Designed miniproteins, single chains, continued (3). Designs and how they scored, part 81

Each design is a single chain, and the fold is of that chain. pLDDT is the mean over its residues in the fold that is shown.

## One batch from the design tools (miniprotein)

Design m10976
Fold by ESMFold2-Fast:
Structure m10976 (fold): chain A 71 residues (1-71)
Amino acid sequence: ADAALEEARRALEEAERAFRAGDLETAQKHLSVAEKLLLRLITRGVRSPELDELIARVAALGRQINAALAA
């Protein structure tokens, strides 16, 4: 459902905003919400370019947060 994709996008945008502000804890919390929402869409068989975009963005931000925490 498009509403669930929009919810996942909002969670990811909140995570990206927190990461830019240097708030790694808040970024991880919002990223976790986005990951859970996207996983539910995948398990329901949802397929869309928007879903693929959000999955790629979540993976990229997760790598950036992990790199920042390891530094």
Scores: mean pLDDT 84

Design m10977
Fold by ESMFold2-Fast:
Structure m10977 (fold): chain A 62 residues (1-62)
Amino acid sequence: MRDEFVEKLRKRLEESKASEEDKEVIRELIEKAENAETERLSAIYATAAALRLIGAELDVEL
């Protein structure tokens, strides 16, 4: 099932200074989390989106 974590990820992404290319990948992962058929698969995609967002934010600091 989807949870508030995915909504918070979406809000953080909108506020992020990450590149549009990284934001596109993160949006895709968030959509996959929202459309996942199982709670576990949703959690996997949401976690991947969070990690990718953190990585993208770090890359912008170069």
Scores: mean pLDDT 73

Design m10978
Fold by ESMFold2-Fast:
Structure m10978 (fold): chain A 82 residues (1-82)
Amino acid sequence: SEEEEVRKIVREIIIEEATVTANYLLARLSEDPEEKERYLERMREALEKMKELLKQLPEEYKEQVEMAEKDVRYAEELIESL
């Protein structure tokens, strides 16, 4: 069903957001510039996946779209803060 497909996309967005958050925290704890860059690259990759997943959400699922847009903005803010 479309509802199951939407739930799958939302779960994938949550997983990618968790990846951004984890790599953000690891970047903050690292004193090695090369390690920080690797974490930043992983965050960027996860953010791009979140954006692609957001595009796959049907517009009629407004609550899910709004939550996903908020999650994308949060991920962008974390990356910008490094």
Scores: mean pLDDT 89

Design m10979
Fold by ESMFold2-Fast:
Structure m10979 (fold): chain A 68 residues (1-68)
Amino acid sequence: SFTDLSNEELVALATETWKTMSVEELEKQIAALEEIIADIGASFPELAATLRAIIAEMKRLIAEKKAA
């Protein structure tokens, strides 16, 4: 998405919410999203790209939480 304001606001809000979640909950969310990408990615490549961006953010938070 090229909508900078809504994307930045969504990422900030989502990041704060995900920081409240445990590593296990974040890993479960990532696994679920990866299964969705595996199932529908060929049919919906743009949606798959969006889901990959979400997974990348969740993985970043897991790494941050494990480092702390």
Scores: mean pLDDT 75

Design m10980
Fold by ESMFold2-Fast:
Structure m10980 (fold): chain A 73 residues (1-73)
Amino acid sequence: MEEVVKEIVEIVRKVAPELAEEVEKLLRELLEKGASNEELADAAIELVRENEKDEIRAAMAELGIAVVLTTSK
């Protein structure tokens, strides 16, 4: 769980750095409430998709997060 949050935040920080702090805060809060890896990934993807104006950057973040989810099972 902690490693998944770290990996997701690192991806967001590289692709959409302005959203990294907001994503980290959201994921830490969800992790404290017992969210699954799938729930953490979904929440991060939704936040980036809603707030990132560049469709390519949003798609890159989504793909990176999906890879983390796949390798963390």
Scores: mean pLDDT 78

Design m10981
Fold by ESMFold2-Fast:
Structure m10981 (fold): chain A 65 residues (1-65)
Amino acid sequence: SEEELEELKKLIDDWAEKLKKVSEEDKEEYIEAFKKKIEEWTKTLPPEVAEEVKKYAEEKIEEVK
């Protein structure tokens, strides 16, 4: 649902915001964990929706790293 998609985007936004506060030495480890969480959150979603969520997350990571 659209509501569920918005909820996931909020989770992604929260993780991206926390990434800004991560020390340089821990940044890669945090990004790896973040990507694993995105896979976990999208595993039960329809493929097309999962792709949209992953694209959104990738864009957010690129903005803050």
Scores: mean pLDDT 80

Design m10982
Fold by ESMFold2-Fast:
Structure m10982 (fold): chain A 120 residues (1-120)
Amino acid sequence: GPVLTESGGGTVAEGGSLTLSGKMSEPISKAAVVSWTAQPPGGGERFVAFLGSGGKSIYSPHVAGRFTISMDPAANTAYLNMSNLRREDTATYYVSGVFQDDESGGLAGATGAGVQVTVE
């Protein structure tokens, strides 16, 4: 099945910016549905952002106005642009996607292995 390879995590100063990416191993024949979630240290997984088919995005209130979700179908890559980072944003971030395979007529799901973001 498809694999999402995540990158762009690391340590950043409070108020700083990071861009996370998730590249799909296989071509996307139609618009992907993608989401980002965050698992903070000692906490449960939290919704961050969603980008649906047709380009509609939804953000959690805790990141609205600071984070932007996007996708480049030509590059098979999903992005989370994070700005004005806060210590509370420290978490492991996961990208998940649902992709249409035109050859099989089915749907293929993928989830990244997670990238650590530390804000200090």
Scores: mean pLDDT 81

Design m10983
Fold by ESMFold2-Fast:
Formats: structure tokens, sequence, C-alpha cells
Structure m10983 (fold): chain A 61 residues (1-61)
């Protein structure tokens, strides 16, 4: 269905954004500890999870 295609597109966008934001953080903070990298990755994931949930709600509207 159209909604399934739009959700799949949102999933693909989520994965791309997650990869790009984690990569950008690593590039900007080469001396970051493992704990700092994990903490930032979790924050990025939390923000992207909220964006994904909003997008899914818009698709289902």
Amino acid sequence: SQKEEEIKKAEDEYLVKLSERVRAFRAAHPDATRQELVARALEIKKELDAEFDKKVAEINA
C-alpha cells in the first residue's frame, strides 16, 4: 500500500540520518571516549525515534 511505501521510505531516511549524525559526531570529536560516543549515539537515536514516530503519525493521518 502507499502508506507501507511511505513508512519504508521513513525507515530508510532514519537509518541514513543515524549513520550521518554518528559519523559527523565522530569526525568533530576524534578524542571522544567510548562512553561519550555511546551517550551521544543514544541521544541521536532518541531524537530520530521522535522524528520517526511523528512521520509515521503523519502518514497514518
Scores: mean pLDDT 85

Design m10984
Fold by ESMFold2-Fast:
Structure m10984 (fold): chain A 94 residues (1-94)
Amino acid sequence: MEEELEKKKKEELREKGKKLAEEAIEAVKAGDYEKAKELFIEAARLYAEAEDHIGLTGLVMLALALSVDAELAGDEEGAEILREAAKEALRIGE
């Protein structure tokens, strides 16, 4: 019964993390890289608390992929902010 409660809490954290990651993607599309960074970092904390190493790794890879897209579009500042988000997310997972 305590294991079921813990499982439910981890599932709730994963769902919140996924929602924040989706909001971060929307912030990137809007050009709001600072908001995207905050959302990626918060999602990383939720995935780490849920012990979801796959979700956390996916989040880091997503932030890095979006940073490459920003750099190719000529947005060097946006690319740097997203790289900082990926680096901080990776650090949270350690």
Scores: mean pLDDT 86

Design m10985
Fold by ESMFold2-Fast:
Structure m10985 (fold): chain A 56 residues (1-56)
Amino acid sequence: MLEEVTERIEKEVKETGKVDVEELVKEAMRKYGISREEAEKIVREAEKRVLRKLAS
């Protein structure tokens, strides 16, 4: 779900300073059985939330 993806992105950013969108999309597709388009939408929304919370 969006919240789980958001937490994963926060962890990735804190540990590496970057986000691997392609890996997150594939993870969401595998875990939730959703389409690539839906997975991309969820990852984009989660990324926006993390950017809003985290200062660079």
Scores: mean pLDDT 76

Design m10986
Fold by ESMFold2-Fast:
Structure m10986 (fold): chain A 60 residues (1-60)
Amino acid sequence: MEEEVKELTGEAQELLGKVADNLTEEQIELSRKIQAAGEAHDFEEAIELLKELIEYLKKL
């Protein structure tokens, strides 16, 4: 699970770099929740939130 979190985080960071100027407050809040879940070692929650962020970024 930790490895999946790392891979998804990398994908999200790459997409964020491409669309950074168009980040909404909702995306920023979601990123904060992902960080909190990772720090709490709640990798299942972190993976779910990362997938949501990636899907949102793909739509931009």
Scores: mean pLDDT 73

Design m10987
Fold by ESMFold2-Fast:
Structure m10987 (fold): chain A 61 residues (1-61)
Amino acid sequence: KVDELLARLEAAVRAGDVAAAAETLRELSTLDLTPEQEARLEAIVGRLSREQQREVLALLA
């Protein structure tokens, strides 16, 4: 469920767990999100540093 995955992503970002964040984002990318869920996803990802964002993107490649 999208809301459950968003909660997992938020927890991973809060913990600085780049690998868990990347895994959860991979799962979310296979699902259709509502505009509200997409906005929440962007807000959560925006809490990552530029370095952490690069690491997550590398793991998703």
Scores: mean pLDDT 81

Design m10988
Fold by ESMFold2-Fast:
Structure m10988 (fold): chain A 95 residues (1-95)
Amino acid sequence: SKIEELYKRLLETLRELGVPDDLLAQAEAVFKALIEKVKKMSPEEQKLFIDTLERMLKAAELAKENPELREQFLRDFANTVRQLAKELGLPVPAA
């Protein structure tokens, strides 16, 4: 699956970028739940999700090459994961 391939590459890039273990674990839970829901959606909705994963992967790869972008990427990523967890009904620690 293109979705599973992109998710694996994103996860590997996040590990290389040094994302904190707690955020990485939350991201894994969120993305696994989201991927299962997306697999049941229309081809058009699946393509939008693929495009989103590709943009996230590109941003993570750019942050890996540019330390100044890393902090902003980590903040944006943490906020995105928290928001998705809330929308999916998954546990979200109080900020």
Scores: mean pLDDT 80

Design m10989
Fold by ESMFold2-Fast:
Structure m10989 (fold): chain A 86 residues (1-86)
Amino acid sequence: MKLTWILENLTDAEKQQVIDQAEDLKKKGYDVTVTIDGNTVTITINNLTPEQVIGFVLTAMGLELDGHDVTITIDGDNFTIKIKRS
């Protein structure tokens, strides 16, 4: 399975936190790609199990409860989580 996180309207500090979290995931053995475009960070994680994808989706739902705009899209084995700070 493939999971794509799209995080929009990030501050420089928030971009650095997201990059640091992506590097932590790489250290844990995840296949992670990070792309930065202005204030948008896109993280793509490949070769995930269904259980790992569920864990990331639950994390995204937690961010929605904290007042972030979260959109989750499922297309077969591809999951996209888009987060925008209001």
Scores: mean pLDDT 78

Design m10990
Fold by ESMFold2-Fast:
Structure m10990 (fold): chain A 107 residues (1-107)
Amino acid sequence: AATVSGDRTVKAGETVTLTATFSQPASGGVWVLQRPDGSLEIVATSGGGAGARFQGRVTASVSGNTMTLTIENVKPEDSGTYFAAPAPAEDLDGAAMGTPAQLTVEP
């Protein structure tokens, strides 16, 4: 299971770093944003992929059992529930994603 470190509140235009800890070491992973309507969006992968709204603004990296997500120039629409899952993440079921954290971006 993955656990994302604590809720964060930042201002629009800032850089934010989220950290997830896996129960075992992972060679890769994916960050997922859950919107208030329950829909899931890919944010970033450790392989250099990014979701459409996040292209050019996100970096994900894995080291041991820790995965980081860095979001540059954060926007209020980046607010929501952030999950991390170890690779390969072939489906985004809730059991694979573990414990999320909330990101709040103030205007």
Scores: mean pLDDT 76

Design m10991
Fold by ESMFold2-Fast:
Structure m10991 (fold): chain A 88 residues (1-88)
Amino acid sequence: SLLEEAIKKLEEAKKAAEEGDGEKAVEYLEEAMRLLSEAASQADIQTEAELTFVIIQVYLAKEAAEEGDYEEAVRLAELAIEQLKKIQ
């Protein structure tokens, strides 16, 4: 599913950020945002609202990674993963 693919991309982003690879972390976060936006476009209104909240978390993780704040990027990616698992 799109959500399972997004979770995998977020886990890859988290690993990249933990390794200090900000460029790779940003790439995986952008891929996750694309997958989540696609999922939101196919969702009912309640699920779309929940996915929009997760997309905001992923966007903030991307900003943190771009600024070199890898600890914050990891934290936000983990929150996004946990929230997506609850939607399933």
Scores: mean pLDDT 88

Design m10992
Fold by ESMFold2-Fast:
Structure m10992 (fold): chain A 58 residues (1-58)
Amino acid sequence: MDEEIEELVKEAEKMLKEGKSEDEIAAEIGARAAELKLTDEEITKLREKLIKVKEKYL
């Protein structure tokens, strides 16, 4: 996985630990992914990683 996706995953994990809602995390990470102009493939990988983070902490 590339470094940009890993950074977004770490940020999402940090927000989850801080008690941010799933909707707030999705909005923040989605906005950052759009700014980075991620490809559909990279967005798919990011989504899979975010699901794993959610399962780990919920």
Scores: mean pLDDT 76

Design m10993
Fold by ESMFold2-Fast:
Structure m10993 (fold): chain A 80 residues (1-80)
Amino acid sequence: RPSDDDTTYVYIYIDRNNDQQSYDFYYQNGPSETMRQMMQQGRITPDQMSDIARDIDGDDTGRRTRRGVNGMIRVIQRQQ
């Protein structure tokens, strides 16, 4: 069912309640930029980055919906 494509997730895990600054950064700059910053802080592993880089390889306009925000602020566990 195509509605499952509306399910989004991202390896970035942002605690908006405790780290609104990081969430704001994510909202402004998007997932790739946030991942890069979190890599600097050791919050995201190179393995996750490598996996996400494959997703970014192509047109991310539609893929943004799939990888959206599914961290601390929007955990969708049983969508699939």
Scores: mean pLDDT 46

Design m10994
Fold by ESMFold2-Fast:
Structure m10994 (fold): chain A 67 residues (1-67)
Amino acid sequence: SEETRRLVEERYEELHEKTGLSLERLVRAVESIARYLGISPEEALRLLLEDPEEAQRRTLRAYLARA
């Protein structure tokens, strides 16, 4: 969404340093985390900034549990 893109753009340099991901991939990552964890995009972005590896692990676990 445009709102999620704006959130990522505002913190892009920090997010890119922590993850190595492009803007497009960061937007998708935030949307996926928010969707699978049932949290807001703002909360998903906080998780990525705090611990990107943990954010990915939690999201993957939630995704697999949905099967």
Scores: mean pLDDT 84

Design m10995
Fold by ESMFold2-Fast:
Structure m10995 (fold): chain A 63 residues (1-63)
Amino acid sequence: MELVTRGVGYVIRGIGYELDGDLRKAAEEYLRAADLYRQTGTPEGQALADKYEARARALEEKI
């Protein structure tokens, strides 16, 4: 549960950086969120980790 809450915090930061046009920092925050979601050890956490890792990679492709 705590890892999910922290993951959401990093997602919010990622969105903030993405809106500001700082795609590198946005990708970094999304990867941090993904790592926390992966650490939950749940199938739902793994799905969220995969989602945000994919988003980070998509942003890196735009740089």
Scores: mean pLDDT 81

Design m10996
Fold by ESMFold2-Fast:
Structure m10996 (fold): chain A 66 residues (1-66)
Amino acid sequence: MAEELIEQGRKAYESGDYEKAVELFEKALEVAGEDDPRILTLLAEVYRKLGDFEKARELLEKAARS
């Protein structure tokens, strides 16, 4: 379920495995819906840590409109 994927993604993020966190949060979006603002915000935080500030901005803008 989406909540379990979000929990796993957060654990990956906290351990510094940002690529794994992206995979898990993208899976959570598939389950919860691609416009889920909570998951989009979490993905944006991961992309910021990866240095992809443009992708992070796009995700935050999408979250703000959802």
Scores: mean pLDDT 83

Design m10997
Fold by ESMFold2-Fast:
Structure m10997 (fold): chain A 87 residues (1-87)
Amino acid sequence: SREEVLAEVDAILKGMQKALEVYNLVKEGKMDEAKKLIDEFVKNGSEEEKRYALAFLEAMVRIEERAGKDVSGLKEALEYFKKKLEE
């Protein structure tokens, strides 16, 4: 149905936006703010939104790594996100 399609698209967009927010905070050296954002998102986000956010953040790490960029901060944020999802 249209409602099902729109709900899935909404979850994808929200997950992608959250991954981008985390990415930008990490790139700005704001790791504590990125971790707080992850904590709030894990608490309040839907399971589908969290799944898409994880996938997008993993993709960003791969893209940056292939570009020869330092991904240590992004990997720290990704590992933190994975750990919080397991709690």
Scores: mean pLDDT 89

Design m10998
Fold by ESMFold2-Fast:
Structure m10998 (fold): chain A 61 residues (1-61)
Amino acid sequence: SVEENLQKAKDALEKGNYEEALRYIAEAMKQDPSNPEARELAVEAYRKLGQEGQADAVAAA
């Protein structure tokens, strides 16, 4: 479910597993493309990876 994928993404972010978090976020966005929480988590994960361009693109979408 969207909620389950978002919880797994949050757990991965807390542990510093940013690439794993992005995989769970992608699954959540596949199920609900308009989900603002998934977008926020993606922005955070990209920032933690130093990928500011990707973070800005997701935030602006």
Scores: mean pLDDT 83

Design m10999
Fold by ESMFold2-Fast:
Structure m10999 (fold): chain A 89 residues (1-89)
Amino acid sequence: AKAEYEQAKQEAFDAAGEALRLVRQAHEQGNQEALALAERKSVEIDALIEEAHKAEKQGKYKEAAQIYKEIATLLRELVAQIRAIMAAA
């Protein structure tokens, strides 16, 4: 259970790092479509991060692991969408 939580959290942080790198690149290129998508998705992801922190504070590591897996999925989807937008430009 705790090992799954640690792995899920690490995967979410790795995905966040890649997303931040692409958002920075989109900003440098003035790609407004990619930036608008990132802004919309950041609100959803931030809400999930708050939920994960609440689960962690309550010792609910299985629930926290599930939330971090969802965060990682959304971040990977965001990365794929930003890459597609930038490739089309």
Scores: mean pLDDT 86

Design m11000
Fold by ESMFold2-Fast:
Structure m11000 (fold): chain A 93 residues (1-93)
Amino acid sequence: MLEKLAEEYIEKAKEYEAKGDNDKAAEYYLKAGQLYFEAKKYDEALELYKKAIELSTDPKIKAQAYFNMGLVYEEMGKYEEAEEYFKKADELI
């Protein structure tokens, strides 16, 4: 169920990306990444958060994506990487 909803959000993100609405696309990639994180698909979650950061110019969207990447690395036991991403998120707010 979570993966199917994430796929729907990815398709929505691609629609907004095709329309040139990169911030809206980034929001949907962020939502899809959160669902993969809940499903414990950490590599897929990280990829989607990176996509959101790459597309968005909104510091709030980037900060949320960096913060969520920190949470993923923390769950993976990669505490040094988690700290770096939490710091990146904090610097944008």
Scores: mean pLDDT 87

Design m11001
Fold by ESMFold2-Fast:
Order: structure tokens, then sequence, then C-alpha cells
Structure m11001 (fold): chain A 79 residues (1-79)
């Protein structure tokens, strides 16, 4: 279901955020794979936002997309 896939994306983005934070604490740059994973999540969320008719899913997708955009900007600056 769209809700189940969005929930998986929310969990995955949370894991990417933790990974980025751990690398910051260890004074390590973000990996290319981390940046690619964030870009893939952003693409998924943009596609979900366009196709879903559920207003609550649209709101969740938009919120998560903004979070991914912020993480991606931070990761690219540190890469």
Amino acid sequence: SEEEELTKAEIHVGALQVSLAIRDVLNEPPSENLIKALEEQKKYLDELYKKTTDEKLKERAEKLRREVEKLLEEAKKRY
C-alpha cells in the first residue's frame, strides 16, 4: 500500500539522518551512497505526492520531502 511504502521511506530517511549525524560526530564526510540514497528518497516522495489522492499521505510526503531536502543540502555542503 502507499501508506506502507511511505512508512518504510520515513524509517529509511530516519536511518540516513542518523548515519549523517554519526559521520559528523566522527569528523567524516558524507558518502556518495548516502547522497544518492537521499536523492532516491526525494524522487520517490515527489512521485507519491503527484499520484496519491489521500490528503494525509500528501501532507506526510511533503513533510518528509522537506526533511530530505534539508539533509541533502547539508550532505552536499559537507561532501
Scores: mean pLDDT 87

Design m11002
Fold by ESMFold2-Fast:
Structure m11002 (fold): chain A 60 residues (1-60)
Amino acid sequence: MKSPKEQVEELLKKRFEAIKNNDEKKEEEYIDKLTELVEKMSEEEKKEAKSIHEKLVSEY
């Protein structure tokens, strides 16, 4: 399975695609999956995921 960091990047990209397609249901599903993934991560992994999220949001 991919690292938590890679999974966060994939889910964020899929979320941006859903936003572009104006698909609220898909966007919500990806947010839910991201939340579940983060809940299963260690505190250190959560910090890395948040850093990646912040960078991607800043660029988009």
Scores: mean pLDDT 76

Design m11003
Fold by ESMFold2-Fast:
Structure m11003 (fold): chain A 65 residues (1-65)
Amino acid sequence: MLLSKEEVEELAKKILSKEEIEKLERESEEAAEGVAKVLGLDEELKEKWAELLYWGDLLGAVLKK
């Protein structure tokens, strides 16, 4: 069973510090911008990619704790 994005975010808030969450959000945005630049993605696809990376990073961080 995969956790919903909301469930992962709630677990992350309990396990990770606010600073760690903000860092993951920033890193996901930077990675999405890099991918969008290389692949020529529009702004809508870039935002969806950033969301996907952020969710994946949160899930990974939660599972590693």
Scores: mean pLDDT 74

Design m11004
Fold by ESMFold2-Fast:
Structure m11004 (fold): chain A 57 residues (1-57)
Amino acid sequence: SEKLFEELKEKVLNAKDELEKEISLGMLRIVLGVLKATNGDEELIKKIEEFIKENEP
């Protein structure tokens, strides 16, 4: 859901170390995979993909 994306986005942006950031990004990748597998919201999929790309090491 969009709320879960916003919560995970905040966790990535406010991560205190690399591990916390990677965990939150990993959860976003799972959410993205579920949305793609279930033909979910295309706009939300694009937002999550862009955020991951911008914040991935």
Scores: mean pLDDT 79

Design m11005
Fold by ESMFold2-Fast:
Parts: sequence; structure tokens; C-alpha cells
Structure m11005 (fold): chain A 77 residues (1-77)
Amino acid sequence: MKGEEHVKELLESTDPDEQAQHANKAVSSILDYIEKGDLEKAKKYTDMLAEALESKGHSQGAQDTRQVLEEEIKRAS
């Protein structure tokens, strides 16, 4: 469960640099789901990642990440 694991690591981290690393890994996992055609998991983990980023105070990052990933999911459909 790559996307879920990285979101959990982001939520458990208190270091902004570690939070950024876990967020980037979560994005990579979501893009991998899109490439494999698993759009349901891609959507699910996009929502989880955006919520996790917002909960850590990265509201703009959450919005930008959701927008980009939702556009990629649409393109893959």
C-alpha cells in the first residue's frame, strides 16, 4: 500500500523536510497508480494526501497537489 504508507509517514512526521519527502513519495505512488490504470486508488490517495497536507498546515500545497493529480487522472481516463 505505497500511497497509504507515505501519507501515514507524512502525518507522523513533525519535521517539515521529512513531511516534504513523504509528500513527494506519495505523489510518485499516485502517479504510478495512474500509469498502471488504477484510477480508483489514484483518486483515493490524492484525497488522503491533500487532507494530510492541509492538516499539517500546507493548505496551498494541498490545493495545488489535488488540482495537478486530478488533472492527470482525467487525462488518463
Scores: mean pLDDT 81

Design m11006
Fold by ESMFold2-Fast:
Structure m11006 (fold): chain A 74 residues (1-74)
Amino acid sequence: MEEAEKLYEEGAKAYAEGDLEKAAELYEKAFSLAKDPKFQAYILGNLALVYRELGDEEKAEEALKLAKEYWEKA
């Protein structure tokens, strides 16, 4: 099983449990290990939502912009 996929699933679980800081950390780790641009775009999209919930609008905007760029590579 790919390490990035496992970290992504753990991040999604943390988000569902309301642990936004842990969700962000796990999604960031998943992104760093992911090699597929489409999957990287999905991770960045979810990371943007987490950053917005944490009140970090600047990081959310950067993550969303980067997600669009990675989606175009797919």
Scores: mean pLDDT 83

Design m11007
Fold by ESMFold2-Fast:
Structure m11007 (fold): chain A 60 residues (1-60)
Amino acid sequence: MLPSEEEKEKILALVEPKYKKAMEEAWELSEKILEAIKKGEPQEKILELAKEYEKVIDKA
């Protein structure tokens, strides 16, 4: 779930600093996963990024 760039800014302005950090990390990992797929990086790299994403979501 990737919000638009404009939506990201609005969400970050309204959330607590603690959640802001977690949301930014989740969005960054989502972007990295999409870039890895786009570039045809190895499945191991994509799975590693997906696991990091799940860990960030679990902390929120």
Scores: mean pLDDT 74

Design m11008
Fold by ESMFold2-Fast:
Structure m11008 (fold): chain A 103 residues (1-103)
Amino acid sequence: GKEAYEYGEKAAEAGEKGDKKKAAEYAKKAAEKASLPTSSLGAEEAAKGAEQAATAEAAAEAGRGAYVAGLGSYKGDAALAAGGAVAGIGGAVQAGLAAGKPP
């Protein structure tokens, strides 16, 4: 519920600041506090994406995924939670691709 939303907001804020370690930590906490399985999955993938982020933009994207997942859990909205899962997975994929190919 509410704690997942609050941690999702912190993950998004940390990601926007380029702090990938804090973004990953808060996204992981959002996943642990999520009341919906899709919110938990989205936040967990967002945490993985933040940890793998090679750029500040990738970290910000992962943080936003955790925010949407946490919001879905807080509202008890399965459709919004599914949107958060998609956003979290997308952010993780992008961050992983960026990390896997050095210049």
Scores: mean pLDDT 67

Design m11009
Fold by ESMFold2-Fast:
Structure m11009 (fold): chain A 80 residues (1-80)
Amino acid sequence: SINDIVTDIMIRTYERLGDLAIETGREPSDEEIRQIYEEVVEETIKELNLSPEEAKEVRERVDRILNDLLTTRRNIRRFG
């Protein structure tokens, strides 16, 4: 399902962001987060040979998740 694809994209992106943070010794920037999400989305669309309709749905859903992630990052910075 589209929800399963979106969940997979989110997990892959979180893993890459965690690896980047460990490798650089700093938190990823909002720009780096956007870039990695975009890269994972486009890779996944290509790998699964999604239709234009499915690709659009995936992109829209991931954009919502990205906004949630950025909100979570702000909260973590506030408390840490």
Scores: mean pLDDT 83

Design m11010
Fold by ESMFold2-Fast:
Structure m11010 (fold): chain A 80 residues (1-80)
Amino acid sequence: NQIESQIKALENTIKYSLEKGNLFSAARSLKMLGEIYYNRIGDKEKALDYYKRALEYAKQAGNEKLAEEVEKKIEEIEKE
């Protein structure tokens, strides 16, 4: 299953990124997991969990653009 393979690859990327202290890479990959769960699986609760974790790491990494993008996505999903 292509979706399952993508999820596993992103999970491995997140784990590796966090082990190396690459918070930006971890945030970006968590955002991608959120997009998969929201748009392809339809699991809004799981998507929100991944987006909230992405927001935490984006803020820690000092990436304001990524943090704003993720925060907007969280707000849009919570208001639907």
Scores: mean pLDDT 88

Design m11011
Fold by ESMFold2-Fast:
Structure m11011 (fold): chain A 77 residues (1-77)
Amino acid sequence: ELERLRAEMQEELGRTGEVVQQIQATGTPEQYQQALQLALEASRRAIEAYQRGLAEGPEYARRGLEYLREALRQIEA
């Protein structure tokens, strides 16, 4: 289960980076800064939640992945 969560988290982190790069190329400086800040915070929280999941169970990792997915939806909106 944790291996699947790790793979999904890596995929979402990669997609988040791609979306931020697209906003940098096509958006305003303000849109880029907002997307970058949200992406960095969401990525940090997801990684911390995954690390906690290794010690305390996969539910913590799932919460981090859900948070990352929600942040990505906000960036894409």
Scores: mean pLDDT 77

Design m11012
Fold by ESMFold2-Fast:
Structure m11012 (fold): chain A 88 residues (1-88)
Amino acid sequence: MTANEYLKKATDYLFSGEYEKAVEYAKKAIELDPNNADAYLVLGMAYLKLGEYEKAIEYFQKAIEIDPSNDLAKKLLEEAQRKLEEKR
C-alpha cells in the first residue's frame, strides 16, 4: 500500500466517523511520506474529533509548516486551540 492509498483510507474513515482508524491510517501515510501535509491535516482532524486537542494542534502546526498556504489547516488550528481553552 502506498502513502496515497493510506491517506485515502484515513480520509474515508474520518468521513465515516471512525476516528481511531483515521489516526491509524494517517500515521501509516506519514511513515511512508513524512512531507505529506494532507496526511498531517487528516491526523489533526481525527484527533480534534476524538477530543485530543493538544495532539490536533501539534499535527495542524506540522501541516502548516509543510504547506503554509493551507487556510483550512490554519482555521482548524484556531478551532483546536479554542476547544483546548474551553476544556481547561
Scores: mean pLDDT 86

